# Designed miniproteins, single chains, continued (5), part 100

Each design is a single chain, and the fold is of that chain. pLDDT is the mean over its residues in the fold that is shown.

## One batch from the design tools (miniprotein)

Design m19458
Fold by ESMFold2-Fast:
Structure m19458 (fold): chain A 78 residues (1-78)
Amino acid sequence: DAERAALRARAEELKRRLEELVEESKTQSLDDPEFLARLAELDREAVALYEELVAAGMEDLAAELLRFVSEAGLKLKE
């Protein structure tokens, strides 16, 4: 269960980072190269984590993560 515990912790951390990025987007330009680089990094991490969650049989958490990422993306696009 150590692997599943680690995946759950990574999902929670990713969600926190996405929420922080969404909050920062209210006060930062979306044209900032550093901001865009951080957004791209989080997107790559989310895709990788989604694949690992599905492979681990944690489909409910994978679906929750996908929904969370999609909602954050919509907020960033306005």
Scores: mean pLDDT 79

Design m19459
Fold by ESMFold2-Fast:
Structure m19459 (fold): chain A 86 residues (1-86)
Amino acid sequence: MLEELVERYIEELKEYVKKNLPETKENEEMLKEMIEQMRKALEQLVKEVGEEEVKQRLEEGIESLKKLIEMLDLPDEEKVKRAAEL
């Protein structure tokens, strides 16, 4: 289901942030804002292009995030932000 993919993507993003960035109030607030913006963008995208297209993009996003995590030698705030944008 689309909702399961969204939650999975969010969980992987949270896990990445927790392991690679300092646990500060600013980083927590940034992550929360990124998640909310992503959810709104996904709702709008579903209305515009349909659920099937959004599922494909989320699967690609999860794969990209996985590759990003595997490539990391050092923590990178910019990479986390890019992953959240799909």
Scores: mean pLDDT 65

Design m19460
Fold by ESMFold2-Fast:
Structure m19460 (fold): chain A 54 residues (1-54)
Amino acid sequence: LAAEIAALQARIEALRRRILAATDRLDSLEQSRLSREFVALQARLAELLARAAA
């Protein structure tokens, strides 16, 4: 769990940087795609954190 949570947090941070880069380039399609993936990873992280707390 801890390793999976850490890996997921790293992926979310990498996605955040990619979204900022896409926004800077005005790449709306890439920004939308990455933002959707970001939301999905955030939901997955919340599930893992809830499981770790139980």
Scores: mean pLDDT 79

Design m19461
Fold by ESMFold2-Fast:
Structure m19461 (fold): chain A 94 residues (1-94)
Amino acid sequence: KTLSREELLEILQELGEILIELYEKNKDNTEVQKKLQEIEDLLLRAYILLQENAPVEEVVAVILEALRKLIEVAKETGDEEAKKKAEELIERVQ
């Protein structure tokens, strides 16, 4: 399945929305916030790769790394909604 640049941007937007919600829910958890910052850095990398017209597979690889880390944080915090949303995004990317 060949993902378009537009589809990848939509996936990144949804990933960013989940990330913002997790930041808001975990304001008092500095360790979780550090992990969320790592995911934000991956999200930024994916946006830069898209802007530079990098190969789709390279963009997808970074998005998958970000989503896997996001699922780990969701599991650690017991956020079943964030976990489900991230798993749905993995299905769309793969």
Scores: mean pLDDT 86

Design m19462
Fold by ESMFold2-Fast:
Structure m19462 (fold): chain A 69 residues (1-69)
Amino acid sequence: MTALDYAEELLERVGRERALEIAREIPFGPGAGLRLLERLEEASGIRVPEELREDTTYLIMAMISSLES
């Protein structure tokens, strides 16, 4: 699986509306993206491999920003 595969699976399993709700609960600042990833992992039961966590975080943030627009 690629970082994109993980990002899509996390959003699909949690649900896009719930993912947006979770994102809004996270205070803006250092580490916000990784906190978002951690909460989506908890909600979905999916664990992203260490080597893909940064790329998956970036993709999730980009996808959520697109959904809010």
Scores: mean pLDDT 80

Design m19463
Fold by ESMFold2-Fast:
Structure m19463 (fold): chain A 89 residues (1-89)
Amino acid sequence: MTAQQVADILNSKDKELLKKNLPGVNNILADFIVKYLIGAEVVGDKLVVTFKGGIHPETVENTLNDIGLKGAKAEEVGDKIVATVPIKE
């Protein structure tokens, strides 16, 4: 699966599509993604995933790593949480 395909799946906000296509996604993680995800995009050699504020950056980072997006790092940017995931060339 390409990084763009992962971004498209995340942006779908479809719980069944998330559970089918992303490793480690259960009902709890799918609900979290649908509730808090703003969007995902490929920027250069990275996948950038933006979440609504009001959650801890560590929770976003752990969630992305748990669903197979290894190396995800999250930080607060204004009223949002922005996570960056390295993609392989």
Scores: mean pLDDT 82

Design m19464
Fold by ESMFold2-Fast:
Structure m19464 (fold): chain A 100 residues (1-100)
Amino acid sequence: SSMIKKKFDEVVELTDRALTRAYLAAQEANDQALADRVLAIAKELKELYDKVKDNPEKFKEFAEKVVEALRELAREARARGLDDVADYLERVAKKIEEIR
């Protein structure tokens, strides 16, 4: 379905921007543990995307896993005092929930 493919592409683009911002914030904070966690989440979500990208029935599952990962990362960022990036990650997660 071309509509579901567009939704996958939109979720991937939003996720990439969110994880990039989180990675840069971790680097600016000199927090290597948080930076490594962002990269681990990016790898996990990319591996999931590669498995499900051609299966329209898996879109909701993929979007839900992205939302879960971004909210988990937002909690970690907030615990580190990175409130601006935590708020951004939560806004992106909410937007992805509205797409699915």
Scores: mean pLDDT 89

Design m19465
Fold by ESMFold2-Fast:
Structure m19465 (fold): chain A 74 residues (1-74)
Amino acid sequence: MKMVELSPEEKERVVRRLREEARKAREEAEKAEAEGDFVKATALLFLALAWEVEAALIEETGRADEGLLRTVEA
């Protein structure tokens, strides 16, 4: 992994954005479930959990994967 060290301000911004993306993924999962698309709902829930775990790790370490940062910023 290509890890980058974040400033306190960058860390707060990235963590907030990852948690927001996780929230959106959960909302999309609820919509997919309501539409009967359980495969999509399950995939979105896994994505939300992955982003929440990554946000917690970044919050604790102050470091983030470069690829993850590109994904969140895109």
Scores: mean pLDDT 79

Design m19466
Fold by ESMFold2-Fast:
Parts: C-alpha cells; structure tokens; sequence
Structure m19466 (fold): chain A 75 residues (1-75)
C-alpha cells in the first residue's frame, strides 16, 4: 500500500502541478476518514472518469493500482 500510495500521489502531483507530499497526506486522511474499501471504490470511479476524459495512462494506472492495494488490505 505505501509504495502504491506514494506512486499515486506523485502521478496526481505531476498531472495537476501539486506538491506530492501534500497529495500523499490528503490521500492518507481520506483512507483514515472513509476506510480503505470506500476509498478504493472512489479511486476506481475517478480512474474510469479520467480515462474517458483522456487523462494520462500513468495517472489512470496509478489510481487503479492504489485501489487494488487498498482492497487487498481491506480483505
């Protein structure tokens, strides 16, 4: 999970011109507040929407990888 979380934060930061450490902290807060399963469902939904809108394949892959890692931890 930690590696997927870091990679996803970097992908989001690169795409939107944000600070990767701040994005990582925001993702960690969402996981704590909503739980891993709900966060994974939201990330998959966002990945599907971004893919349809032509977002970078690296960002879409990172979001899906984090969702899969969070689901594995929730099981």
Amino acid sequence: VDAALAATAEAIAKEFGLDADEVKQALEQRIRRWGPARTADDLDLQADQLEAEGASPELVAALRALAAALRAEAA
Scores: mean pLDDT 82

Design m19467
Fold by ESMFold2-Fast:
Structure m19467 (fold): chain A 83 residues (1-83)
Amino acid sequence: MEERAERIGERFAEVAKKVGLSDIAQEARDLARRAVLEGPVPLVVAGYIQMVAAEWYLEQGKLEEAKEAFLGAVGTFRAAVAA
């Protein structure tokens, strides 16, 4: 799980940078890593899907939709860590 958590954390940090939130990229990385390691599977999967949606919007050039999906994933991963 550690290697998977690290990869998801790095991807989430990259999304943060690409949506213009570079100031929270490290916090996003650590949050996603903790969610994958500590969180209940349904919340981790939900957060992962929102992160993937943000990546898809970025590929389409839809920056505002990508940012909204990213912020949704932040909320979901926070819920996973808090559980």
Scores: mean pLDDT 86

Design m19468
Fold by ESMFold2-Fast:
Structure m19468 (fold): chain A 89 residues (1-89)
Amino acid sequence: GLLSPEVVDEVLKLADQAIALAKQGKTDEAKKKVREAASLLKQAILNTDSLPVSRQTGLILQAIGIEIDSETDPLAAAERLRELVESLA
């Protein structure tokens, strides 16, 4: 996989926490967890020296898009983040 297992596990943990919080109606806490997860993902992508610049840029833009979407729908954003990270595992 593109990302280390440790990074994948941590981002998935944060995304799952965001999903659980959103389902409980804890919208602000869910948004915070999505931002934490997306930040960790962006840092991991930027630290992956073997990635072509075009792919690295595309992945960073996807992560930023998820962060923006989390302001209106943190549940959907967290689910999209989970799917993105699983694809990079």
Scores: mean pLDDT 87

Design m19469
Fold by ESMFold2-Fast:
Structure m19469 (fold): chain A 68 residues (1-68)
Amino acid sequence: SPAERARAVALEAARQLLAEEAAIMQTLSPEEQARLRKGIEGFLATAERAYGPEVGAELRREADRLLA
C-alpha cells in the first residue's frame, strides 16, 4: 500500500539521517548539539503530520535507539 511504502521510506531516511547526526554530535559544541536536537525534534513532528501517528512513533523509536 502507499502508506506502507511511505512508512518504510520514512524509516530508512530517518535511520540514515540520525546515524549521520549521531556520528557528528560529539564533535559539536553544546550550542550546536542543542540546535541539532531541536532540528531532529522538528523533523519528527513534520514526519508525524505527513505520515500519521504510527510512522511518527516508529521514527521516534529509531531516534531514541540511534541517539542513546
Scores: mean pLDDT 78

Design m19470
Fold by ESMFold2-Fast:
Structure m19470 (fold): chain A 64 residues (1-64)
Amino acid sequence: GTWGNRPIDDRRRMMRQIVRASDYNDLTPFQQQVVDMYRQAVQSNDDDMRVIVDQVQDMINQHR
C-alpha cells in the first residue's frame, strides 16, 4: 500500500498533516473515522501505530 514504503517517522508526519488539514465537521462519517484513527496513531507507540495504519489501509481498500 501507499504507506508501506515510507519510514515510520514520515508516516507520523503525514498523518499529523492530514489531521491538521481536515475540517472535521465537513467530513463524511467514514472520513471522520479515518481522521480519528490517524489522531490515535500519532499519539501511539510504533507497534500500535502500525496496527492502526494497517486497519486504515484495509478500510480504504474496502471502501475504494
Scores: mean pLDDT 69

Design m19471
Fold by ESMFold2-Fast:
Structure m19471 (fold): chain A 107 residues (1-107)
Amino acid sequence: SAAREAVREIVRELAEELGVSPELTERILAALDDWRALGDIVEEHRTERVLRLAAAAVAAAHGARLGLSREEMRELAEAAMAGPEAQEAAVARLAPRAEELRAAAEK
């Protein structure tokens, strides 16, 4: 789907910025629906870069599930990489949008 492709594009772009290899980036993308596999990758590669990329990938995928735009998904991903304070601020900003999308889906 377009949403899945947007997640892949965002994560690959951020991986290049962080200096994470394409091979490891594809492993993280493959593990997005498997918390155990993603946890194993993070434990194997105990680096801040890999932890940040994994957090960004999870945030972008979550945004895609909520029906957020590519730009909103990227905002969540970048906030997740910046740390908990930035992530909390981004979630608070996008929460009304997520609620509107949920309400629309129920009607």
Scores: mean pLDDT 80

Design m19472
Fold by ESMFold2-Fast:
Structure m19472 (fold): chain A 95 residues (1-95)
Amino acid sequence: DAVKKEYQEMNAAIGQMLLENPELQGVLDAAKEAFQAFVEAIRKGDVEAARKAMEEFVAAMREAAATMDPETQAAAEKLIDVAKEYAEKMIEAAE
C-alpha cells in the first residue's frame, strides 16, 4: 500500500546515506525508540502521536550528532530532512 511504499523508499534512502556516512548508524541507534513510536502511531492512524514521535526522533538525532564532528552533524541534518519528508508522506497516506 501507499504507507508501505513510502516506508520502503525511506529505508532505501537512509540505507544509501549510511553507506556514504557509516558513523550515522550510532546516531540512528540513539533515535530508534522514537522512530518505532512513529511507526506504531502510523499503524494506529494517530497523526498527532506520529508528529510528536517524529519531533522526538529529530531531537534524539540532533543530541547524538552534537557529540560528532561537523561533517557527521551535517550528514545527520540531511538524514533528518529526508526522514521528515517521508514521514509527512506516510502521515498523508495513513489519513
Scores: mean pLDDT 84

Design m19473
Fold by ESMFold2-Fast:
Structure m19473 (fold): chain A 68 residues (1-68)
Amino acid sequence: MTEVSEEQLLGAIESLLKAAEAQKETDPELAKLLADDTITMAKYAIKKFPQYKDYLEKIIKKAKEIAA
């Protein structure tokens, strides 16, 4: 069994993206850091669970918009 479950990894990525979106207006620097973490974790998740590639690429796109 993999150390990180599919549910745990996807949940963590979604939580980071939501945190980045929530901080975008109040703390843009923190929002950028959270967005960068979201991108890194989503890229790792695509390698582990390629069936979620389309979903995770949409998350990466949203995170890149926050980080810009």
Scores: mean pLDDT 81

Design m19474
Fold by ESMFold2-Fast:
Structure m19474 (fold): chain A 64 residues (1-64)
Amino acid sequence: MKVEEVTLTGPLGEVLEQARALIEEKGMEVVSEEVVPGESTLRITAKNEETGEELVIRLRVVPA
C-alpha cells in the first residue's frame, strides 16, 4: 500500500510518542502537522522519500 491511515486515541503526550515511534519504525519523516477543524484531531502526515509511501496519523486527544 502507498498510503496508510492510523488513528490513535489517548492523552496528548501518549499519542504523540506513539505516533513518533510508529513513524521511526516505518523509516518515515514527518512532512506536516495540522489541527483538523471540527474534529478535535491533530493530523500528522509522514512520508518515506525513497519509496514514496505515505502515512497519515489522526490523533484524537482525550482529556487526562
Scores: mean pLDDT 75

Design m19475
Fold by ESMFold2-Fast:
Structure m19475 (fold): chain A 85 residues (1-85)
Amino acid sequence: MVKELIDMARRILELVRRGDYEGARELLRRMVLFFLENRGTLSPEDAAKVSKLLNGVLDAMDMLEQGAPRSEVVRKLEEAIKEAE
């Protein structure tokens, strides 16, 4: 589960890098649903890591909606992913 959420976050990062913001938003919705459906299987430590990752991705996508430069959104996503690894 943790690895699958990190893989989803990496795919969101790739979509943002290529300017596919609609694809990134759709994948984020799927990532949130996957987390909600599976969160009960996580240890408290893994749940904390995943929550931090998900919050980082949500923050990055909110920055994008607020008109932040792509480079800053990419940096925020990279930081969130690295911290979850």
Scores: mean pLDDT 85

Design m19476
Fold by ESMFold2-Fast:
Structure m19476 (fold): chain A 94 residues (1-94)
Amino acid sequence: MPEMDEGERRLAGVAELMAEYRERLAKAKSEEEKERIKEEFRKRLMEELGLSEEEAELFIRGAEIELRRERGEPPTPEDREVARRLERWVESLL
């Protein structure tokens, strides 16, 4: 809906949280810290933005794929599936 602020605001909120998530993951010093950050942001996506557990997991995985891409790692078939599902979710808000 072109005049619907809710969808646009939700998309902006997800983008902001995912930017913060990537920044915190990049600064994390241990795998235990990374695991806690993942759990925190999955919960925040669900509680603050009303995403389902499955949707929140897709965004968390999407951010991890982006970080691996920044390291020059090629996308896996699973990475492509996650990207396609995220694209469909974004399109549903446009």
Scores: mean pLDDT 77

Design m19477
Fold by ESMFold2-Fast:
Structure m19477 (fold): chain A 77 residues (1-77)
Amino acid sequence: SMAAFQRQVAEGVAQISLGVIRTSLRTLQAQGRSLSEQDRQSMISLLDRMIDMGRANDVDPSLIEELEQLREEILSL
């Protein structure tokens, strides 16, 4: 169905966003660098949009949970 296709696309976009943010954070940690406040706010904003998009498209709840967990981790930095 079209709805199932839209969900799969939304899940793919969310998964890519998770990977990019996780890779960026790992790179900063490996280099002993701290996340700037501007970059932190940008990452949180992106995650908020991905969470909203995921909920709107009824994506896998486990993926929404991963996005929310990463958001809380970044907020705590």
Scores: mean pLDDT 86

Design m19478
Fold by ESMFold2-Fast:
Structure m19478 (fold): chain A 100 residues (1-100)
Amino acid sequence: MKEELLKKALELARKAFEIARREYQRTGDPEVRRAASAAEAGVQLLEKALKNPKYLDKAIETLEVMVRIAREAAEKTGSPELREAADLFEKALEYVKQAK
């Protein structure tokens, strides 16, 4: 069901955000800060999309940007945690696209 897919996407996105936030707190790296900030925005948009489907397209757009930023940060830093966060955001994006 569409709502269950969005809830699953939100759970994955929240987990990815916590990983990115923790890495930023540990490293202070500007690339990690960018990933964490993008992740927070994506989680907020997914929460809005769950309540109102009109935000779904904006949530997809934002998650695509978040995946790119997280993968770039993972590549530049070599962080396995940021790679995990990027994989979780990519999976969240797949669920959101299926929910549309």
Scores: mean pLDDT 81

Design m19479
Fold by ESMFold2-Fast:
Structure m19479 (fold): chain A 55 residues (1-55)
Amino acid sequence: SAAAQARRDALVARMRELYDEYKATTDPEKRKELWDEMRRIHDELVALAQAEAAA
C-alpha cells in the first residue's frame, strides 16, 4: 500500500540519521541508546515487509 511504502521510506531515512549519529559519537551510553532505537526501527521494517508480503 502507499501508506506502508511511505512508512517504510520514513523508517529507512530515520535509520540512516541514527547510524550517522552512532558513527559520530564516542559516548558508550549514547551509542547503546542509538543502537537500541535502530533495532526497534529494524523490527518495524521487518513487520511491514511481512505484512506487505501477506497482502
Scores: mean pLDDT 84

Design m19480
Fold by ESMFold2-Fast:
Structure m19480 (fold): chain A 78 residues (1-78)
Amino acid sequence: MEEEIEETAERVRKIALEHGVKPEDAEFIASTVRTMLRAGALTPEQAIAVGERAAKLLSEGADPHDAIAQAVREVAQA
């Protein structure tokens, strides 16, 4: 469980870096999805989807907090 949570968060961090997101913002995204995974608010699959969407929004100039909030809303509605 914890190992899967950490592995998922690390994958989200790598996805953000691959999108050209700053390391500090990639860490923020990864930390947020890790917290949500531990709280049971996201599945690992949803966490990856949130990370991918948030990273894309950030690369397009969105605020990190707004990018994550929007990504979570979109993924939770699916």
Scores: mean pLDDT 82

Design m19481
Fold by ESMFold2-Fast:
Structure m19481 (fold): chain A 74 residues (1-74)
Amino acid sequence: SVAEAAAQGARDGAILAGGYADENFGMLSSMVGGIYGTEDAARGAGVGSSLAAYENNGKATPDQAAEGARRAAG
């Protein structure tokens, strides 16, 4: 699904960034989300990972970034 592709992109993007997503991380999450899905998955990965970082004092774990991406894409 778009939500799962976005979540996978956000998770893998956060891992590639050194294990955490910050508020400016959305572009890398979008790039990885685009590999797994459509432009909608890429957008969900970017927006959702940035929102998860905001909710977690500026740094989200890969699992938190993935959950944020699922919410944003679903």
Scores: mean pLDDT 72

Design m19482
Fold by ESMFold2-Fast:
Structure m19482 (fold): chain A 81 residues (1-81)
Amino acid sequence: SMGLELLRRIEELKKFVMENGTEEQKRKLEEAEKQYQQTIAQARELGKQGVDQDQARQQVLDALRQLMKTAEELAEEVKRE
Protein backbone atom coordinates (compact mmCIF):
# COMPACT_ATOMS: atom_id res chain seq x y z
CA SER A 1 0.00 0.00 0.00
CA MET A 2 2.64 2.58 1.07
CA GLY A 3 4.90 1.62 -1.84
CA LEU A 4 2.00 1.91 -4.33
CA GLU A 5 1.10 5.38 -2.98
CA LEU A 6 4.75 6.50 -3.32
CA LEU A 7 4.90 5.14 -6.89
CA ARG A 8 1.71 7.06 -7.83
CA ARG A 9 3.17 10.30 -6.43
CA ILE A 10 6.48 9.69 -8.23
CA GLU A 11 4.60 9.20 -11.54
CA GLU A 12 2.74 12.52 -11.01
CA LEU A 13 6.01 14.36 -10.29
CA LYS A 14 7.75 12.63 -13.22
CA LYS A 15 4.96 13.67 -15.61
CA PHE A 16 5.20 17.28 -14.39
CA VAL A 17 9.02 17.40 -14.82
CA MET A 18 8.89 15.67 -18.23
CA GLU A 19 6.24 18.13 -19.51
CA ASN A 20 7.62 21.35 -17.96
CA GLY A 21 11.31 20.78 -17.19
CA THR A 22 14.47 21.53 -19.13
CA GLU A 23 16.44 18.75 -20.87
CA GLU A 24 18.94 18.84 -17.97
CA GLN A 25 16.16 18.38 -15.37
CA LYS A 26 14.66 15.49 -17.38
CA ARG A 27 18.11 13.86 -17.60
CA LYS A 28 18.60 14.14 -13.81
CA LEU A 29 15.23 12.45 -13.22
CA GLU A 30 16.12 9.65 -15.68
CA GLU A 31 19.44 9.13 -13.84
CA ALA A 32 17.60 8.91 -10.49
CA GLU A 33 15.20 6.31 -11.97
CA LYS A 34 18.14 4.26 -13.29
CA GLN A 35 19.79 4.38 -9.85
CA TYR A 36 16.53 3.17 -8.26
CA GLN A 37 16.27 0.28 -10.78
CA GLN A 38 19.89 -0.74 -10.03
CA THR A 39 19.19 -0.71 -6.28
CA ILE A 40 16.07 -2.90 -6.53
CA ALA A 41 17.90 -5.35 -8.85
CA GLN A 42 20.75 -5.63 -6.31
CA ALA A 43 18.31 -6.06 -3.39
CA ARG A 44 16.44 -8.84 -5.26
CA GLU A 45 19.71 -10.66 -6.03
CA LEU A 46 20.83 -10.45 -2.38
CA GLY A 47 17.43 -11.78 -1.26
CA LYS A 48 17.81 -14.82 -3.54
CA GLN A 49 21.25 -15.54 -2.00
CA GLY A 50 19.76 -15.89 1.50
CA VAL A 51 20.43 -12.36 2.73
CA ASP A 52 17.92 -11.01 5.30
CA GLN A 53 14.65 -10.46 3.38
CA ASP A 54 13.54 -7.67 5.76
CA GLN A 55 16.83 -5.84 5.13
CA ALA A 56 16.45 -6.23 1.35
CA ARG A 57 12.86 -4.91 1.58
CA GLN A 58 14.04 -1.91 3.63
CA GLN A 59 16.71 -1.12 1.00
CA VAL A 60 14.02 -1.04 -1.71
CA LEU A 61 11.82 1.28 0.39
CA ASP A 62 14.78 3.58 1.12
CA ALA A 63 15.65 3.70 -2.60
CA LEU A 64 12.01 4.53 -3.44
CA ARG A 65 12.06 7.37 -0.89
CA GLN A 66 15.29 8.73 -2.42
CA LEU A 67 13.70 8.69 -5.88
CA MET A 68 10.66 10.53 -4.46
CA LYS A 69 12.92 13.18 -2.88
CA THR A 70 14.79 13.74 -6.16
CA ALA A 71 11.51 13.99 -8.11
CA GLU A 72 10.10 16.49 -5.56
CA GLU A 73 13.28 18.61 -5.66
CA LEU A 74 13.24 18.70 -9.48
CA ALA A 75 9.51 19.59 -9.55
CA GLU A 76 10.16 22.47 -7.12
CA GLU A 77 13.07 23.65 -9.31
CA VAL A 78 10.76 23.61 -12.38
CA LYS A 79 8.09 25.62 -10.47
CA ARG A 80 10.69 28.32 -9.64
CA GLU A 81 11.40 28.88 -13.37
Scores: mean pLDDT 81

Design m19483
Fold by ESMFold2-Fast:
Structure m19483 (fold): chain A 77 residues (1-77)
Amino acid sequence: SAKKEEILNRIKEVLERMARIAVEMEPDLAEEIRERLKQLIAKLEEISKVESIETLENILKQLEDQLAEDEALAAAA
C-alpha cells in the first residue's frame, strides 16, 4: 500500500507538470492539450484501482516519457 501510494503521488506530480505546460501552450493548441489532460485524469481514476506495483511503475514510466515529449514540444515552440 505505501509503495502504491508513492507511485500514485509521482503520477499526480507528472500530470500537474503536464497541466502547467498545457496552460502555457493552450492558446495555440487548446483542444489537443485539453483533451489529452482529460484522458490522463480519467486514466488516473482507473490507475488508482490497479493492485500490481509493477504495472503502476510501467504506467509511471509511460507518463514520464509523455511529459518529456511535452517539455520538448514546449521548448521547440
Scores: mean pLDDT 75

Design m19484
Fold by ESMFold2-Fast:
Structure m19484 (fold): chain A 86 residues (1-86)
Amino acid sequence: SSKEIGREIVLIGSEATMVLMHLSVSKRLNIELSEEEKEKLKKKARDAIKRAEELRKQNPNMSEEQQKELDAAIRVAEEVLEELER
């Protein structure tokens, strides 16, 4: 259902945003993340991207608004990975 898809998008976007917040706040406060913490953030970001891509694949009739929100979540997670892979 459209409502169920929307709920899944919210959960994916929330996870991606929390990972970005963790990274961004740590940087602003000059807190150096351990390798274990970085790996956990990378895993969460990768999992968010995988869930988002799978949701899109399973729901080809997803609304344009839902697609935009899902794309935004993927971009946030990709930003986290790019930053941590530097």
Scores: mean pLDDT 88

Design m19485
Fold by ESMFold2-Fast:
Order: C-alpha cells, then sequence, then structure tokens
Structure m19485 (fold): chain A 69 residues (1-69)
C-alpha cells in the first residue's frame, strides 16, 4: 500500500510541472490529455487494484485542480 501510494505521488509530482507548462502553451484540455496518457504510461507496472485506481483518480484530480488555478 504505502509503496504504491508513494510511487503514484512521485509520478504526479513529476508530471505536474510539465502539465502546467503545456497548459500555458496549448491550453488546459491538451495539457490534461497529455497528463492522463503520461500517468497511464508510468503506472502500467503497478498492481491493478482498487487502491491503485483510487490513488490514480486522486492524482488526476490534483493535476486538474492545479491546472484550473
Amino acid sequence: MAQVRAEIRRIVDEVLPKAKELAEKYGIEEANRWALRELQRRTAHLPDTSETAALLVGGVLRILGELLD
């Protein structure tokens, strides 16, 4: 549990700055589309569990919240 949570948090933290950069250049919709693909790509090796899914949803919502600021 803790390891999956830490990995997803790290991935979100790494993805977020690039997503913000893309939002400024191409708009929030394109940045969000890129971020979703990147999160899916980087988390493909993680266990396919309900907790992993919930943590990914939380990560997506965090990115959207930051982009909407």
Scores: mean pLDDT 77

Design m19486
Fold by ESMFold2-Fast:
Structure m19486 (fold): chain A 64 residues (1-64)
Amino acid sequence: SEAERYTALGEELVRARVDLAEAARYYYKALQLDPNHERARRNLARLYELGLVPAELRPFVESL
């Protein structure tokens, strides 16, 4: 699915340790398409715990 594709792109950035803010945006895009995408939710929550989520996405993560 499109949500799975965005989740995979975010995971690639995290694995490479490159542009973690963009990784958070990919997880956000995945969750807009599929709010129940468990892996995207978990990965975005992890970035939030590490303080790596962009300011504009923090209210969204806090509402999950």
Scores: mean pLDDT 87

Design m19487
Fold by ESMFold2-Fast:
Structure m19487 (fold): chain A 95 residues (1-95)
Amino acid sequence: SELEELLEALKKRYNVPDDALSKVPQEKIDEFLAEFEKARSVEELLRILNKDPSLTPEEKIGILEYLVQAAKEGRITPEQRELLKETLEILVPDK
């Protein structure tokens, strides 16, 4: 999966462990998902992801991992999947 490859590249760049998702509180994931449903652009998704200044880079990547899993399970729309892909592509060059 292209989404999985982008996620793995992002995890390697930030030295994020494979269990990053398990370290994110469910409440933070639920809040993100409610806002993500309304996102229409990469800029909006990045704003939502960066809205909580207490979120570490590891927690942000954990949220993105949740979305990649949701995409693989068919739990998000094709439009949301494309938005996620574009967002991951922008984040991969960032160290």
Scores: mean pLDDT 78

Design m19488
Fold by ESMFold2-Fast:
Structure m19488 (fold): chain A 76 residues (1-76)
Amino acid sequence: SPIDRLIEGFEASIERLKKVIENTDDPEELDLIKQQLEFLRKMLEEMKKVATPEQKARIDRLIAEIDELLAEVDSK
């Protein structure tokens, strides 16, 4: 489904952002990453409204991963 393909794209984007966070200590770059993570989280919450129960479970896991990455950014 289109939503499953979007979820896969979000999984790839989150993995990419995780690697960038691991390799930067620049406050300006970290602030931009934080904004990007917050935007992705908002989009996932919107997708959740029209998702199947199985897709909602995947979306909830991705939101949790974003929350973990946001905490990691805040720890730098």
Scores: mean pLDDT 87

Design m19489
Fold by ESMFold2-Fast:
Structure m19489 (fold): chain A 92 residues (1-92)
Amino acid sequence: MLDQKLEELEKRIEELEKKLENANSIEELKELKEELVRLLKEVQELYLEALKNGDEQSKQKAAELLRRLERLLQEVHGKLNELEKQREEELS
């Protein structure tokens, strides 16, 4: 059932990717960052469980999801920086 948990996390990551595409406020992006950090912890726990079980396939899948989450976190950070810069330009 480790594979099923990883599939569920993958679907949640896909949902967050869609939310990120539509996110256009600093508050929305901060919320997404918190959700991504939570998912990152869950995937890390499943990665460790796969290591304990000698489940190389689940370990590789978890590693893929970890890389995907890190990329999304970088995208959120980039969007936050852009919106904060735009806000300062609009106010100045």
Scores: mean pLDDT 82

Design m19490
Fold by ESMFold2-Fast:
Structure m19490 (fold): chain A 87 residues (1-87)
Amino acid sequence: MEEELRAAQEEGRRLVAAAGGSLVALAEAAGRVLIVAAESVGAKEAAEKAVEYALKAARAYEAGDWEAVEKYEEEGKEAYEEVEKAL
């Protein structure tokens, strides 16, 4: 499952990059895959929170706001760990 999810995320990144996508677009595409995978194991709420913070971090990164990036990475860490435990 984790390997399958990683492969789907890597393919999503490749397609977004080939289309000239941004970090936000990449995080959105990867987040959709993660939410679908997490829903199958009952961790949808945790995945939605992890994706929300990942998108905030990606937007802060594109804006050059490194303090906000660190803040959102820390806030999203617990939700991401919950998803990892479920997958």
Scores: mean pLDDT 71

Design m19491
Fold by ESMFold2-Fast:
Structure m19491 (fold): chain A 69 residues (1-69)
Amino acid sequence: GAAAARQARLDQLAARLRAEAEGLVDKVLAAGGRARLTQVSRHRFRLEIEHAGERTVVVFDAEEVDAAL
């Protein structure tokens, strides 16, 4: 059904967003920074980055990405 198709699409997008966030963690750590990745919900992740005295928060949300497509 439509609900199952949407769930599958969001799960696929969330998996891609998680991989992208994990790639950013690796880059921050390689640059001598600190990074913390937290799963906030099934389809939402929060990445907290500290580098060179700067703090940045990046949110990865599969529902927001899906709505923008």
Scores: mean pLDDT 84

Design m19492
Fold by ESMFold2-Fast:
Parts: sequence; structure tokens; C-alpha cells
Structure m19492 (fold): chain A 89 residues (1-89)
Amino acid sequence: SEIREIVLKFIRGEASVDEIIYLMEYIVKEVMNDNGIITNEDIKKFLTEKLGLSEEEAEAVVGSLDPDESGSITKEQIQKAIEALRQRA
């Protein structure tokens, strides 16, 4: 799976800006709930159950996407993060 390889590269700090943007857009598409929110538990479940990552690998991804430890990420926050990444590329 392309997305699984991108996640593993992200955990290793080897993912490109374009790969990180693709990962963020994929998570919004597949994981976001009807309220426009993605919970840390939804991300961990997606990574472990659909991509076959370990619990430790899933926690590393969650910590990188939610550094404020808020427990959830909004669609607006992800869109702002994507725009910031595009400006750095």
C-alpha cells in the first residue's frame, strides 16, 4: 500500500513535504467523522487495523499530528497545516 510506505517514511523522518501533504489529505478523506473532527483514537485505529502498524508506531504518528495533545484534530487545522507545508516547499 502506497499510504503505508508514506506513513513508515513519516515515522523515520524521511517523508517529503508532498508525501506528508498526501498523508494528511488521505487521513481527512478516510478517517474524519461527520462533525469534521478526527480523534487520536480514530487515527490509531486506522493505522493499526488498516495499515498493520504497531501500537508504538501509531502513537508516534499521533504525537506528530497532534503535538498539543488536544485528543482531536479539526478539518480546518489540517487545511491550515497543509497550506503552511506548501509555503515551505
Scores: mean pLDDT 76

Design m19493
Fold by ESMFold2-Fast:
Structure m19493 (fold): chain A 69 residues (1-69)
Amino acid sequence: LGNPLSARRRAPGQQPGPNELPGTVLSLDQTHAGQMARIYIPSLNATVTLSAADAQGLQPGDEVLVTFE
């Protein structure tokens, strides 16, 4: 998998599409560069970080699909 590009809220029963992995939003962190979303991806056992612009409308605890390159 390439770099994470964006994340969107997962609808109930929605299956991951091509280059998508399910994850959970852990936090929205404020930085000097802006707000960043931290997302845990169980299949990778890793967290990824996206700008808030690439994770629109998400909040901590949301189930999401993360799109990769």
Scores: mean pLDDT 79

